# Designed miniproteins, single chains, part 66

Each design is a single chain, and the fold is of that chain. pLDDT is the mean over its residues in the fold that is shown.

## One batch from the design tools (miniprotein)

Design m2275
Fold by ESMFold2-Fast:
Structure m2275 (fold): chain A 62 residues (1-62)
Amino acid sequence: DEDKKKVEEIIKELEEIARRSKDDITSGIALIAAGVLKLNLSKGIVDVETAERILKLVKENA
């Protein structure tokens, strides 16, 4: 599923932001966001628009 693949890519990008960020709050938020998206994927919940919005918000505060 193309949408599932996009959400998986967003999860990887959030995990990368968390790993590289020097700000503990940004790192923590990125990890929480990635975790929530992973949990949703495990339940078959795929929402690319929400995932993209979350990524944008994290990047704006990185």
Scores: mean pLDDT 82

Design m2276
Fold by ESMFold2-Fast:
Formats: structure tokens, C-alpha cells, sequence
Structure m2276 (fold): chain A 94 residues (1-94)
């Protein structure tokens, strides 16, 4: 199983916003794909092998905008089963 998390945060320009993916129940190291969209535009794609209980953090620098919507899509394939989880967080500029 894969769990994506993105929280609403108030941040200053240039501060780091983080999103996380947690992997549970993986019997073997399994490929994980993380896709980040900012205001609906593709920002970053990260792939890696993930083990059971592993947490991956992806860092985003806060841009000079009053608010940013961050969408995280996490995808993992185990056997013939695809696991996808999505999370949306909002950055509000201080």
C-alpha cells in the first residue's frame, strides 16, 4: 500500500515545503513514482526503489506567489496490482 501526504502550510518565500509518501506491506523493494504538480503544472517526477515502512520526502521551494496548490501523486505496482494515492496541499505565502 502507498500513502501520499501533503499539508496546508503558511510559508515565507524561499522556505521549504515538504510532501511525503509512506510505503506499507511491500514484501520486496518496489518501484515508486512520485509526481508533483504546482497549480496544475508538472513540477517534478521522482522514481526509486522503496522498502516496507520507508518514507520518502520531496522538498519544494516556496515561490513568490500569494498561494500555491501542490498535488502529489504516488504510484506503485506490486505484481498485477497498481496502488495510487493522491494528496493536495496548499502553500499560503506569509
Amino acid sequence: MVKAEAKDQSLKVGETYSVTVTVEGAKEPTPLTMEVLIDGKAYKVQTGLMSDGEVVTLDIKTLDKPSLEVKLVARMVVGNQEYVDEATGKITRL
Scores: mean pLDDT 79

Design m2277
Fold by ESMFold2-Fast:
Structure m2277 (fold): chain A 71 residues (1-71)
Amino acid sequence: SLKEEAEKIIEEAKELQKKYPNNPAVQMGAKEAIELAKKALEEKDEKKAKELINRSRQVLKNAKQAAETLG
């Protein structure tokens, strides 16, 4: 479900922040992913909620790639 997907993204983003506390790209990206996923959980329009989840996933993926490139 979209709720389970959003909650999973929030959990993964929080773990990423813990793993890379001094990486500003990771901290900012993970924070944005969490905010987008939280907005998706509150969104009543299913299409908009799916768009927010897709953007949240992309932002989190970019943050993970930033961590790998600099580590």
Scores: mean pLDDT 84

Design m2278
Fold by ESMFold2-Fast:
Structure m2278 (fold): chain A 66 residues (1-66)
Amino acid sequence: MDEEIRELIRELAKELGLEEDPALGEETKMVVLVASKGDIENMDREEVRKGLLQLAEKNNGRIGIE
């Protein structure tokens, strides 16, 4: 995962009160790619946030940062 994406995920996790689970790294990366519509440069931060919240809801408040 690119460091810029990793830092964004850390920032959003902190804002949303989410815990880190390294086992969810690939799933979290996929959520970011889908929310960005494959274009990280034109990524909608709110869509990424929504995707991370949905992932966390299914995983007891956890997301992955590799």
Scores: mean pLDDT 75

Design m2279
Fold by ESMFold2-Fast:
Structure m2279 (fold): chain A 101 residues (1-101)
Amino acid sequence: LDFSEIKTVDELTDEQKETIKLAVLEVLSENPEGLSKKEIYAKVLEKLGVVYLPPEVFDNVITELKEEELIEEVGKDGNGEVIYRITPKGKEKLEEYEKKQ
């Protein structure tokens, strides 16, 4: 998937959005203690093999994952950044994606 042409949330396809959601869930599953949004963003870029993802697109995905209860806020780090962790429901969703590939 080519993310270089995505400038706004409106240009994001459903497949591209699901790919980003999957990458976030995989990153958090690999880091069950939780990660800041900045750390999730960096690891998602590495997992997708891309150098850039619009912050608005990433923020929209994080918001939807929270609203779907697939990730949760568990506190703040020493710099005051919110820490996110995968939920049991998020782990079940990740397993569904792995079975469909």
Scores: mean pLDDT 77

Design m2280
Fold by ESMFold2-Fast:
Structure m2280 (fold): chain A 79 residues (1-79)
Amino acid sequence: MEEAARLEAELLRLANASPEVRAASLPVVGRVQARLREEAARLGITEYTPESEARLAPVAARLLREAIAEARRIVAAAA
């Protein structure tokens, strides 16, 4: 989960760049959480274990990269 954890930290840093960015980024964070829950359900993950976490890691990394790109656009627009 090293890549997913690193990407999550980056998303949180971007989302907290300013109060304006934080407010605008709330829906982006919410969408990542909703899509991760959807993907976990699709994979039959009912409990968080190292195995289920490893299975979800590639999907989490992809979703986080998409969210980071969106957050970067929000930061640029707010500047």
Scores: mean pLDDT 75

Design m2281
Fold by ESMFold2-Fast:
Structure m2281 (fold): chain A 114 residues (1-114)
Amino acid sequence: LLLGYTLNNLGNIHLLEGNYDEAEKYYKQALKIFEELGDHRGVGDSLNNLGHISYLKGNYDEAESYYKQALVAYEKAGDRGEALETKRRIREVKNPSPYSDFMVRFRSYTVEPT
């Protein structure tokens, strides 16, 4: 019953240590347990954590995929708050740079006047 949450917590410990590969293993184990239990919130949490790892590793397409899967899980769980938060994360991963002062100013010839 508590195993899925314990595995997510172990993943979080490894994430804080910068050990992304070990964190990913624990989150994947937690995901499998929550899927077997039909715990849509736990599935969403584990997928969201996997998306965060992919983002930190610079794998933005993979991060977007995980966040989209987490969104579906949170919507099935009826968790509107986490669903809205996940939609924001998907938007930022997909293409935040055209609206970022730092990115736009660094590449001024890709920025057209309105």
Scores: mean pLDDT 75

Design m2282
Fold by ESMFold2-Fast:
Structure m2282 (fold): chain A 68 residues (1-68)
Amino acid sequence: MSKKELIIRLIALQLRRIGIEFQIDLLKKQYETAPASQKPAIQAQIAQLQKELQELDKEIKKLQDLLK
């Protein structure tokens, strides 16, 4: 609720976001070299991480609105 607490939480969420982005990037590279039989599984993992990223983005925006 205090501005300081909101800023700390925002930084923590942004750090998580960076971690998920790195994982997506690694999976995309893995997809390029994967055999055809494994590609659908990798695509599913990417889609799941992208959904988690979207949920994080909503939470970040909520905190940014409170900080304003």
Scores: mean pLDDT 84

Design m2283
Fold by ESMFold2-Fast:
Structure m2283 (fold): chain A 119 residues (1-119)
Amino acid sequence: SLEVEYEVSEEEVDHAFRGKRKVIKVKVTIKLDGKKYTITLYFSPKPGHEEVELVSIKVEVDDKGNYKVTVTIKLRTGDGTEVTVTVTLDKNGVLSIEVSGAKTPEEWPISVHIEYSVE
């Protein structure tokens, strides 16, 4: 059987020179056929003093056994630009990450840290 659980938390990080920054932590637990997959995502704005807020979380399983976790966050930059982060876990346990419109981590408007475990 397939079971999916997720938890969301927000943390304020004390930044001595720039004030407090909000970090969004998303933990996704996927249980399938005796295996447990845990993906933890940490989102923080890059230098620009923007706040982040969670808009949505979506978890999908395709017909090939791949899991797709899509997290949309909103950057408070004037017009409230939204950024979508998609993490794909394939059936062989390989993780890939995509951020809307950006090809490299240097181009991302946010910092993303991923922790992953399989049991």
Scores: mean pLDDT 66

Design m2284
Fold by ESMFold2-Fast:
Formats: sequence, C-alpha cells, structure tokens
Structure m2284 (fold): chain A 92 residues (1-92)
Amino acid sequence: EKREGLIEALKKMYELAKKEYQKHPVIAKAIYDRAKEVLDLLESGKEIPDEEILRRVRAIYNLAEAGYKKGLISKEFLDVARKAYELAEEML
C-alpha cells in the first residue's frame, strides 16, 4: 500500500524531471537518476530494508529542496519529492 504510493510518487517525480530537463538538465538528471534507482529497487521484488529506501528518498528530497531554493526546479517538483519522503517515512 505505502510502497505503491511511493512508486507512484517516484514515477511522477521522474516524469517532472523529464519535463524540466530542458530548462535545468544537470539537477533534473541528478534527481531523475536517483528516483529511477529507487523505483527500480522497489519494482525489482528484492527485499530492501525500509531504512535504505528512506535514506535514498531523503537524499532526493534534500536535492529537490536545494534545487527549488536556487530556482532550478518547480514547486510542483518539490511537492512531489516531499510526498515521496513522507511516504518513505510512513514505511518505517
């Protein structure tokens, strides 16, 4: 349930990264690559500790927050990253 919500948030995040790539490719790609890694882990069926998932999603959220403060990503992108982090916290 929470895992499916996190997968949906991560999918939305990489779609936003693709959209915003044309404006700020470096940060959009960095967030996209990290979101893709977490998404692949969750969809792989491997037993990954929830703490590792949270650590990875927290890193994505921190990067998104820093990017937003610099004007490099949209508020919508930041909000989706925050939602993913909240869902990852709820998995613990």
Scores: mean pLDDT 80

Design m2285
Fold by ESMFold2-Fast:
Structure m2285 (fold): chain A 78 residues (1-78)
Amino acid sequence: MAAEILAQAEAEAQRLIAEAEALEQAVIDLAILLNTVLKVAAPESLRQRFNPESLRNIPADLKAAARQLLQDTRARVE
């Protein structure tokens, strides 16, 4: 049972990491698109609000949470 629970938790953590990676790529693509559009049509104040660096940090929280779940599961089972 413990090995089965650990394997399921690892699979779920990997799935969450993959989802976070896909979301990170989508956010980067959107940020590039927005930056391109804003260069043509938007004031500087709006461009500062859509800083790609800030958007890039959002998916990192999801990756950290997924990795933490895996570590916590391993620590509980040993």
Scores: mean pLDDT 63

Design m2286
Fold by ESMFold2-Fast:
Structure m2286 (fold): chain A 107 residues (1-107)
Amino acid sequence: MLDKETLESVEKEIERLLKEGKMTEEQAKLARENPIGARLAIHFRLGSLSEKAQEELLEKIKDEKIRKLMEYGIRLGKEEGPFEELSPEEEKAAVESLLKLIEEELK
């Protein structure tokens, strides 16, 4: 489970996206019910990751709801740009961290 500060950060971004009309109420509900998927989609904006990193994350995600949130994040990242700028080393560390979180949530 994600820490409180991460959950609050995700919720704040969901509220912003809803206010700006960039997210539906159904997408917001899905994100709130799946915090790890919401972190991947909204905070990392998967569209800013390399195609290889996106494929690796998608391959490891067996949950269809989390996959749908990742697809939303890829689209958002392509349209708005990255939430944060990552070096190649930071991208690798982020992917490894996210894969570990996914494995822990799906146990």
Scores: mean pLDDT 67

Design m2287
Fold by ESMFold2-Fast:
Structure m2287 (fold): chain A 57 residues (1-57)
Amino acid sequence: ASARQQLEDLAQSLDVPQSQRVAAVAQAARLQSIPQGAVVTDEMVRELEQLRQAATV
């Protein structure tokens, strides 16, 4: 799945604390500024990885 889709999935997860879900929603909204059809960039992957680490810790 795309980085944005993974962030959106994380935002909808009931296994993730509310604070992490809010952060995921904000990050997904940020990625929505990228033109439709855009491929996953290194920056998007890095942002998703940072959010995943924050959600785990």
Scores: mean pLDDT 59

Design m2288
Fold by ESMFold2-Fast:
Order: sequence, then structure tokens, then C-alpha cells
Structure m2288 (fold): chain A 76 residues (1-76)
Amino acid sequence: APPQTEEVTLEVVLPAPPPGTSDEEIRQRGEAAARDFLARLGSIPGVLSVEALGPPEITLGPDRMVVRQRAGVTRA
């Protein structure tokens, strides 16, 4: 059968960064979380490729940080 490609949105909920955390540190934490999840998807048996469909979106709340990453997952 031909490979199937599916768009998924990965959502990671992390504790809110401490007061005074720089925008750069927040961005790096979000990118690291997104990359870790993409790598885990690529390690699943039957997954042929995983690609990021743009940069991660980071939303800060009073007690949490939410990281959203869109990805294309191709599997056989």
C-alpha cells in the first residue's frame, strides 16, 4: 500500500517558567520540547518520516506553558 501522511498537532504542557525567564529561554524550551516529541514519533515502528510544519507556538499561562507543534507523519 502507498505510504499514508497525516497532519498531527502535538501539545505539551510544561510548568510556567520562573519570573524573569527571557523570551529566548522560553523559545528554546519550547523548541526543545517540540523536537523531543518529533524524535519520539520518528522512532515508532512503521513511521517512515516526521516533518515539522512550521515553528512551535508557545502560550504562557499563569501556572503553565503550552507548546504546540504541527507535524506531518508518514507511515507505511
Scores: mean pLDDT 79

Design m2289
Fold by ESMFold2-Fast:
Structure m2289 (fold): chain A 88 residues (1-88)
Amino acid sequence: MEEAEKYRQKAEEALKNGDFETAKSYYDKWYQVEIDEIEKRLEEELKKAKSPQEYVAAQLRYIGDLLDVEMEYENFKKKIEEAKKKAE
């Protein structure tokens, strides 16, 4: 979370400076850190699960977290493309 937020901040600073390649690179790093943390959390929850209900609950949380991160990542890519188009 802390590392992901640092990458997001660096991406936003690069975007403000018109450095779209650096902004994309930092958004990509943010995405990888977020996905890795979500996957690690799922693995830990599945190891702790003692019932089918707990397994299902862990998997549903995982899907929800992935959708949230994917939507935010798509919004970041759209923001870069819009800024790039305006700079041209």
Scores: mean pLDDT 83

Design m2290
Fold by ESMFold2-Fast:
Formats: structure tokens, C-alpha cells, sequence
Structure m2290 (fold): chain A 98 residues (1-98)
């Protein structure tokens, strides 16, 4: 189910943030995972929430990449590919800042 994949991705993003000692950012990703569990969330809403988190932490390059991924979503049927691109975008942003 897509909801389970979104929860898993949010939890994976939290673990990646912890690996880079970004504990406040990891807490925001965990809160996102809990919101998905409670209310269900579309992939579009998920991307908006990630962009809001990125804005809170001044991750402007990540916001630009998430906007590009959102545009691809209009024409992409492979949601696993979209979720993989999101994970790689977040990881690349943290690697640039480390």
C-alpha cells in the first residue's frame, strides 16, 4: 500500500538525518511518519510536507529538487521511482552539508 511506503520512506529519512547528526530534522521526519499513519496522505501531500520541513531548516537546494520531482509525478506511474528520487535528493543534500 502507498501509505506503508510513505511511512517507510519518512522513517528512512529520519535515520539518514540521525547518521548526519541532524536530530531536530530526524524528529520532523518521524512526526511526518506519524501523521501519515493517522490521517493517510497522498504522495503530493507528502512532497508538500517535505518541502515545508526543508524550508524550516533552510535546505533550499532540496526544495528545488522536490519541486522537480513533483512535476515528474504528473507523468510518472512508477511511484517507487519517485520515492527513490526523494530519498536520493535528501541524502545528497546532507552530503553537501557534511
Amino acid sequence: MIQEKLVKLAEELAKIAEEYNLYELAEEFRKLAEEIKKNNMSIEEFLVNLMQIAHKFNLYSLIERLEEIGKKLENEEDLEKILKEVKEAVKEEFEKRA
Scores: mean pLDDT 82

Design m2291
Fold by ESMFold2-Fast:
Structure m2291 (fold): chain A 71 residues (1-71)
Amino acid sequence: MTQEELDALKAEAEARTYEAMLLRAEDPEKGEQLLAELRDEMNAASPEAAKAMLEGMEAGAARFEEDLRRR
C-alpha cells in the first residue's frame, strides 16, 4: 500500500471510531456493532494497514474523550 492509502485508512478509522462512540452513547448496540465491524476489518487487513487503522481508532477515541470533557 502507498503512504497516501495508509493515511486515508487512518483518517477513515479515526472518523468511524468517533462516530461509533457518539452512537454508542445513544444506542449502545449499534455503536458496539460499528466498533466490532471496524475491528474485524483491521484483523482482516495487512499488518501495515492494521497498524494505520489502529492509530486511527486511538485518535478517534481521543477526539471523543476531548469532546466529552467539553460538554
Scores: mean pLDDT 82

Design m2292
Fold by ESMFold2-Fast:
Structure m2292 (fold): chain A 64 residues (1-64)
Amino acid sequence: SEVEKRAIEFAQELFPDLTPEEALEVLRKAGQALREGKPDEVIRGITAEEFLDRVVELARKRLE
């Protein structure tokens, strides 16, 4: 989907070493952690909440 593709691009801006498949996996893990009430779960050295906050910030900057 277009939303998934854009999310992968933002995740790769935060972690440029990730392949698209790895970026999608990180996004899924962050989303799962938040759904399970674990926003402090560590994913690639940062929390799930921090990871998604950074993705949202990148999306906002591109809309400006």
Scores: mean pLDDT 77

Design m2293
Fold by ESMFold2-Fast:
Structure m2293 (fold): chain A 73 residues (1-73)
Amino acid sequence: SLEARIAELRARLRELADRRDAVVAELQAALDAGTLTPAQLDAKAAELIRLGAEENAVAREIDALEAERAAAA
């Protein structure tokens, strides 16, 4: 159903947000410990950019499906 698809995408959005928060926490911990290397910073920055792009894509799909549901009501 449309509702089930929206629920699945919302769960995915939560998973992406939780992973983003975990990456940020790892970066902060490494910075505070003085263990952050340039290679680690580049890798984590790339992961954050990818996660942000995925969050935006999922959010846009949710918005489109919710607009479809509203139009059908």
Scores: mean pLDDT 88

Design m2294
Fold by ESMFold2-Fast:
Structure m2294 (fold): chain A 75 residues (1-75)
Amino acid sequence: EAEELLEDLISGKIHSWPNPPESILYRVRPGDTLEGIAERYLGSAAYAPLLAKLNKIEDPEAIQPGQILGIPKLK
């Protein structure tokens, strides 16, 4: 399940994505949040902490407009 994959990545049980070569690059826009980006591209805001960990973001609230994020495809 997608939520179980999120928990495994946050807890460090999974060191890489399933099908790790498949990802998209997203440029953060003013007013974007990791939760909104996760909902749009991964189907749930619950993936926001996973996006933060994957992109080495220490503080998810500190993302800046123009920042490039790697978003893996889970399908």
Scores: mean pLDDT 66

Design m2295
Fold by ESMFold2-Fast:
Structure m2295 (fold): chain A 77 residues (1-77)
Amino acid sequence: MEEELERVVREYTARALEAIKRGDLQSAEEIVRELHQRIAELIKKGSEEGHDPKELNNLATRLLQEMYARIRAALKE
């Protein structure tokens, strides 16, 4: 489950950065919103499969912080 979370965040981060590079901020915002929904679904599924929801949520939070840092750098903010 942790590997799946890392893969999903990485894929969506790359897509968001590509949209930003094209100047398509609306698509970037949609991609980030879709990622948040996908993360919530994965945490719920992982919790149902016996994974610790606190550990999954902490991992997701760290991955999202890294994503936002990269987005901010791309926007030069």
Scores: mean pLDDT 83

Design m2296
Fold by ESMFold2-Fast:
Structure m2296 (fold): chain A 72 residues (1-72)
Amino acid sequence: MKEIEELLKEAEKDDSSINLFLIAMIKMDQGMSRQELMKAGFPDSLIDVIENIYSETYLEALKKAIRKEKEE
């Protein structure tokens, strides 16, 4: 939990889009379902990315999120 909170603080300093991913990850970790996240306005693609992040190493997941944010 504190590890994710620390990432959230770093995202607030760096980028709001990364913050969105971290918030969604926290919600899923807390037991929020895909359907509940979709109802709240999160897209299916974002939820899919978060599920994939959970299967990767922490650093690889973070790099992927930052890389996607820089894509204009």
Scores: mean pLDDT 61

Design m2297
Fold by ESMFold2-Fast:
Structure m2297 (fold): chain A 58 residues (1-58)
Amino acid sequence: AAPAGFVARFSSLSEADRNAALEAVGTAAGVSEEKVEEVKKKSPEEQANALYEWATSI
């Protein structure tokens, strides 16, 4: 799971910035577009956890 400070910081971003980060990091990590779109529909906390896992897998 992502650190609480990372989740809080990510959750403070606009929806557009959160989506841009998910797309950029997801693509770099080899995540499918379908999976990125699924995560965009989740809560900011769940999005932050997914982004952190993708970022740490690069």
Scores: mean pLDDT 83

Design m2298
Fold by ESMFold2-Fast:
Structure m2298 (fold): chain A 94 residues (1-94)
Amino acid sequence: SSLEERFQELMRETEERLLAATTVEEAKAIFDEFAARVRELAQELPADVRAQIEAVLDEGRAAVAKATTVEEVRAIVRRTANRIAGLIEQHLAA
């Protein structure tokens, strides 16, 4: 699979897991796993793109730390994933 396809698959899997999450603690753990898998995929990207992705993940983590509902975590993960998807698309289009 292409990097873009694997990232889209990760986003879909993560969304399904978050929809099934019943606690904020579970939702935050799902974000942690998402972030770890993003970092793994990002190893295929240049250092500057990896740094941009890491900055987006750091912002997402800070927001998730303050979240008190599963819905808030889902919204943060969606925004984080969309920003990372944009960075991957920009790199692959260049």
Scores: mean pLDDT 89

Design m2299
Fold by ESMFold2-Fast:
Structure m2299 (fold): chain A 77 residues (1-77)
Amino acid sequence: MENEVQLRIGGLPPDVTEEELKAWLEEAGAEVVDIRVNPETGSATVTLKSKESADKAIEALKGRTFGGRPVEVERIS
């Protein structure tokens, strides 16, 4: 089994912080290892502890608008 999974998240508001995004993902039941936010592009790269955490994060993100915008999620590993 793969130990860690990376996701790319797009459509984030430019004022979102790494702490806010982490709290949001952890509320969805995902275990977050690392987050890097790029406010200039409204995107983030998130490293999750397991495939199960990644699946939960993808489900939560696709079902939600954040800051009034739909978010896009892509698995990159």
Scores: mean pLDDT 75

Design m2300
Fold by ESMFold2-Fast:
Structure m2300 (fold): chain A 113 residues (1-113)
Amino acid sequence: SQKILELREKGKEHLSKAEETAEKLAALMEKAGDTAGASRVLLLIGQTRGLFYNDPQLGAQKAREAKKEISRIAEEVAAKDPELKEEILELAKKLGEHLDQFAKTAEELARLS
């Protein structure tokens, strides 16, 4: 249906914004010396995209889990690098907002599928 197509495209748009923000966050984490944290952030977003295409509800659940884990990783990195702290936490917050919007859209799509 038209609504399913619209929600699918809207979900992809939110996820693309999350991916762009995650790449910026990962770059700052690498600059702060946390290559493992940077890799984990990118992996979580990639897993969210993969799950969304197969099961929108699992994609939504993964996005919510990813938000919580990314927030924890960002807080740990920010605590170790006072110079990058504000930028890291701001990007983590922005990423979380995109993941929340994605999760809501994916949940709506799952209800109609």
Scores: mean pLDDT 90

Design m2301
Fold by ESMFold2-Fast:
Structure m2301 (fold): chain A 97 residues (1-97)
Amino acid sequence: SLVDEIIEAILNGDKEKAIELLIKAGVSKEVAELVTESLLKFLETGGAPVKDPRIDSIVNLMRTLSGVTEEHAGEKSKVVETILRIYISSVLKELGK
C-alpha cells in the first residue's frame, strides 16, 4: 500500500522518496517536507517532532507517541512501524486529497 511504501522510505532515510509519495497521496509539498523531517527526527532522536501550525493535531499525536518510544528511536521494530503507520494514516486522512 501507499502507507507501507512511505513507512519503508522513512525507515530507510529516503527523504526524497517519502516526500514524493506524500505528494502523490495529495499532501502539499510544504506539509510533505515537514512530515518527513518530523518523522526522520523522531527516528534519529526519539524526540518530539517540529511544531508547525499547518499540522498541529498530527504533531501533537506524534509528540505523545515520541515520549513513549525514546528507547526505540532509530530501530526498525514493530513498535516504530506501528507509530509511523498511525502518524502517516492520520496525515493522509487530514491533509491528503
Scores: mean pLDDT 66

Design m2302
Fold by ESMFold2-Fast:
Structure m2302 (fold): chain A 78 residues (1-78)
Amino acid sequence: DLLRRADELVRRAVRHVQEGVRAYNKGDTKTAAEHLGLAVRDLEEALRLYREAGADPETLGAVEEAIASVRELKREVE
């Protein structure tokens, strides 16, 4: 099921963002950037699967916005 796999990737990306933020708060910017990079990869794969599954425009837009936000956060911590 493409939608289930995409949802699992989004949940994993959220955990990576949380770990990245925790690392940043401890001053570990390298670990923060690594986790945020993993979150971007998971969200990009989720977007691909959502598109293949024919997900609604609201879902696609939300994932695209999440990718942009995490990429910006990664740039800020580097």
Scores: mean pLDDT 90

Design m2303
Fold by ESMFold2-Fast:
Structure m2303 (fold): chain A 100 residues (1-100)
Amino acid sequence: MPSPEEQVEALTRETAERIRETMEEGKRKGLSEEEIKERLLEIVREALERMKAMGFSEAQMARFHAEAVSTARVEMSRLGYSKEFIDELVEGMRRVFREL
């Protein structure tokens, strides 16, 4: 059976890939910044809700959340999004975590 740490790592990796794919698809399809933001916030919310349902600790969820924020920042910077938009997305992700 995978350890709790291995499960957190797997969920973190899966979520990072989903974030990257969603951003690349959004750019390719010409989606608005608001639509891309909403999709990314849903991905993070779903992952955190799944972790909570699986009995993960607040500390484990906080670590996952920090990695998701880092991934989003790196990928959005790479794709040429403004600092202002990246800061709005990061604040949205912080709100999702606070609302658990």
Scores: mean pLDDT 81

Design m2304
Fold by ESMFold2-Fast:
Structure m2304 (fold): chain A 97 residues (1-97)
Amino acid sequence: AEEAKEGGYKAGKAGGKVEGEGAGRALLSAARSGTAESGAGAGVAAVGTGAQALVSGDKKKAEEAFEGGTKAGLGAVSGDPEAARAAGEGALKAAKE
């Protein structure tokens, strides 16, 4: 749970405020519905943001997005609703900052 929350926070920070908030809501929605599939999608979206940052030459942002998105996505895919919820909370916290 703590790793998923940290992953979501890092993904939210790297992906930007608006993108992090969207990912956080998706992960929280997946946790509430008792499924992790929507949360996995949010994790993949965060990794996609990292790929774009890498192409633009922002290596630090790309690394943070890949690491955070991978941790959040893996937690959600494992079918652990608590991990998906924690990742969503982390992403929302990053988005509000």
Scores: mean pLDDT 56

Design m2305
Fold by ESMFold2-Fast:
Structure m2305 (fold): chain A 89 residues (1-89)
Amino acid sequence: SPRDQAVEALADLISKADLSKFGVKTNKLAKEDPQKVAEDILRELDKVRKEYGDDYFEFYAHWVIQNVAPGLSVKERNKLVLLLKQALS
């Protein structure tokens, strides 16, 4: 499903990310259970989309992905944001 694809793609990026800037526990959880972190991010994105609408959701999703995977190209980031949007529909 689009949701499973979004969680898998996001978890792969999280597992490779240096999230130490968000705290030692967050960085450790990203290595030990990247799927759980991906699911937590997806729930937060769903909440943002429902409360603030699609435009703010897209802005926030881009910001999250840039912090998790700063090396991702604009094209790859746009594709992931679209997948996240489809996962939450």
Scores: mean pLDDT 84

Design m2306
Fold by ESMFold2-Fast:
Structure m2306 (fold): chain A 63 residues (1-63)
Amino acid sequence: SAPPLSAEQQAAVEGLRAVARELGVDEETLQRAIDIVRDSPDVRAGMQKAALLLGKAALEREG
């Protein structure tokens, strides 16, 4: 089994899910964003990278 997420990572994942829903981002891209947060030793840095991924995917969907 994968190791459990920290409380900070769980909160970050919930935030990413909310943003992905608002932007209409697909579940595959959302999962990649979650993996970035999970695999990052710094949740804040992981969240920045994840947010950029979600934003890029949303812009590509509008083009």
Scores: mean pLDDT 79

Design m2307
Fold by ESMFold2-Fast:
Structure m2307 (fold): chain A 89 residues (1-89)
Amino acid sequence: MEEIKKLLEELLELTQSREGITEAIQGELSRMPEIERNQPDQKSIDDFMESLKRALEAAKKGYEALLEEAGVEATPEEEAAAYAEAKKL
């Protein structure tokens, strides 16, 4: 569970330029202590951690490449749509 919080916090830092996604991630992070207290399922936690790790690495590389490569101004709406799909997983 501590690993999940770390991954969410790092993902939040990477996505802080995205208004909608940032707010949603913050909400989930704040709710983690409550869910953690009542959650006995270790397998679900492990699966979620692995998914977050993959998402974090992909987001980190994606953002780093975009920032360095392009100078392309990312439209907040376009990026929000793309990450909304990823959030479903």
Scores: mean pLDDT 56

Design m2308
Fold by ESMFold2-Fast:
Structure m2308 (fold): chain A 83 residues (1-83)
Amino acid sequence: MSYEELLRKRREAIELIRKLADENGQVSIEEAVKAAREAGFSEEEVELLRKILEALDKDGDGKVSLKEAETALGELMAILASK
């Protein structure tokens, strides 16, 4: 995967997540990973994203803030860009 392709997928995933965010800027982990799939991330990449999101879910309720979702996608990009 090229960095340009990865950057495009991240942008699309963030746009989808922003549409799913509630009034408090929260999305479920399932909604965030579904958005990543729709943006074109592979199942392996989506499972890595899920693990990052679960690590950021301090409340353990399966929900993350929009900021945490953007952070998780940034971390995913850093991991994928190094491979």
Scores: mean pLDDT 80

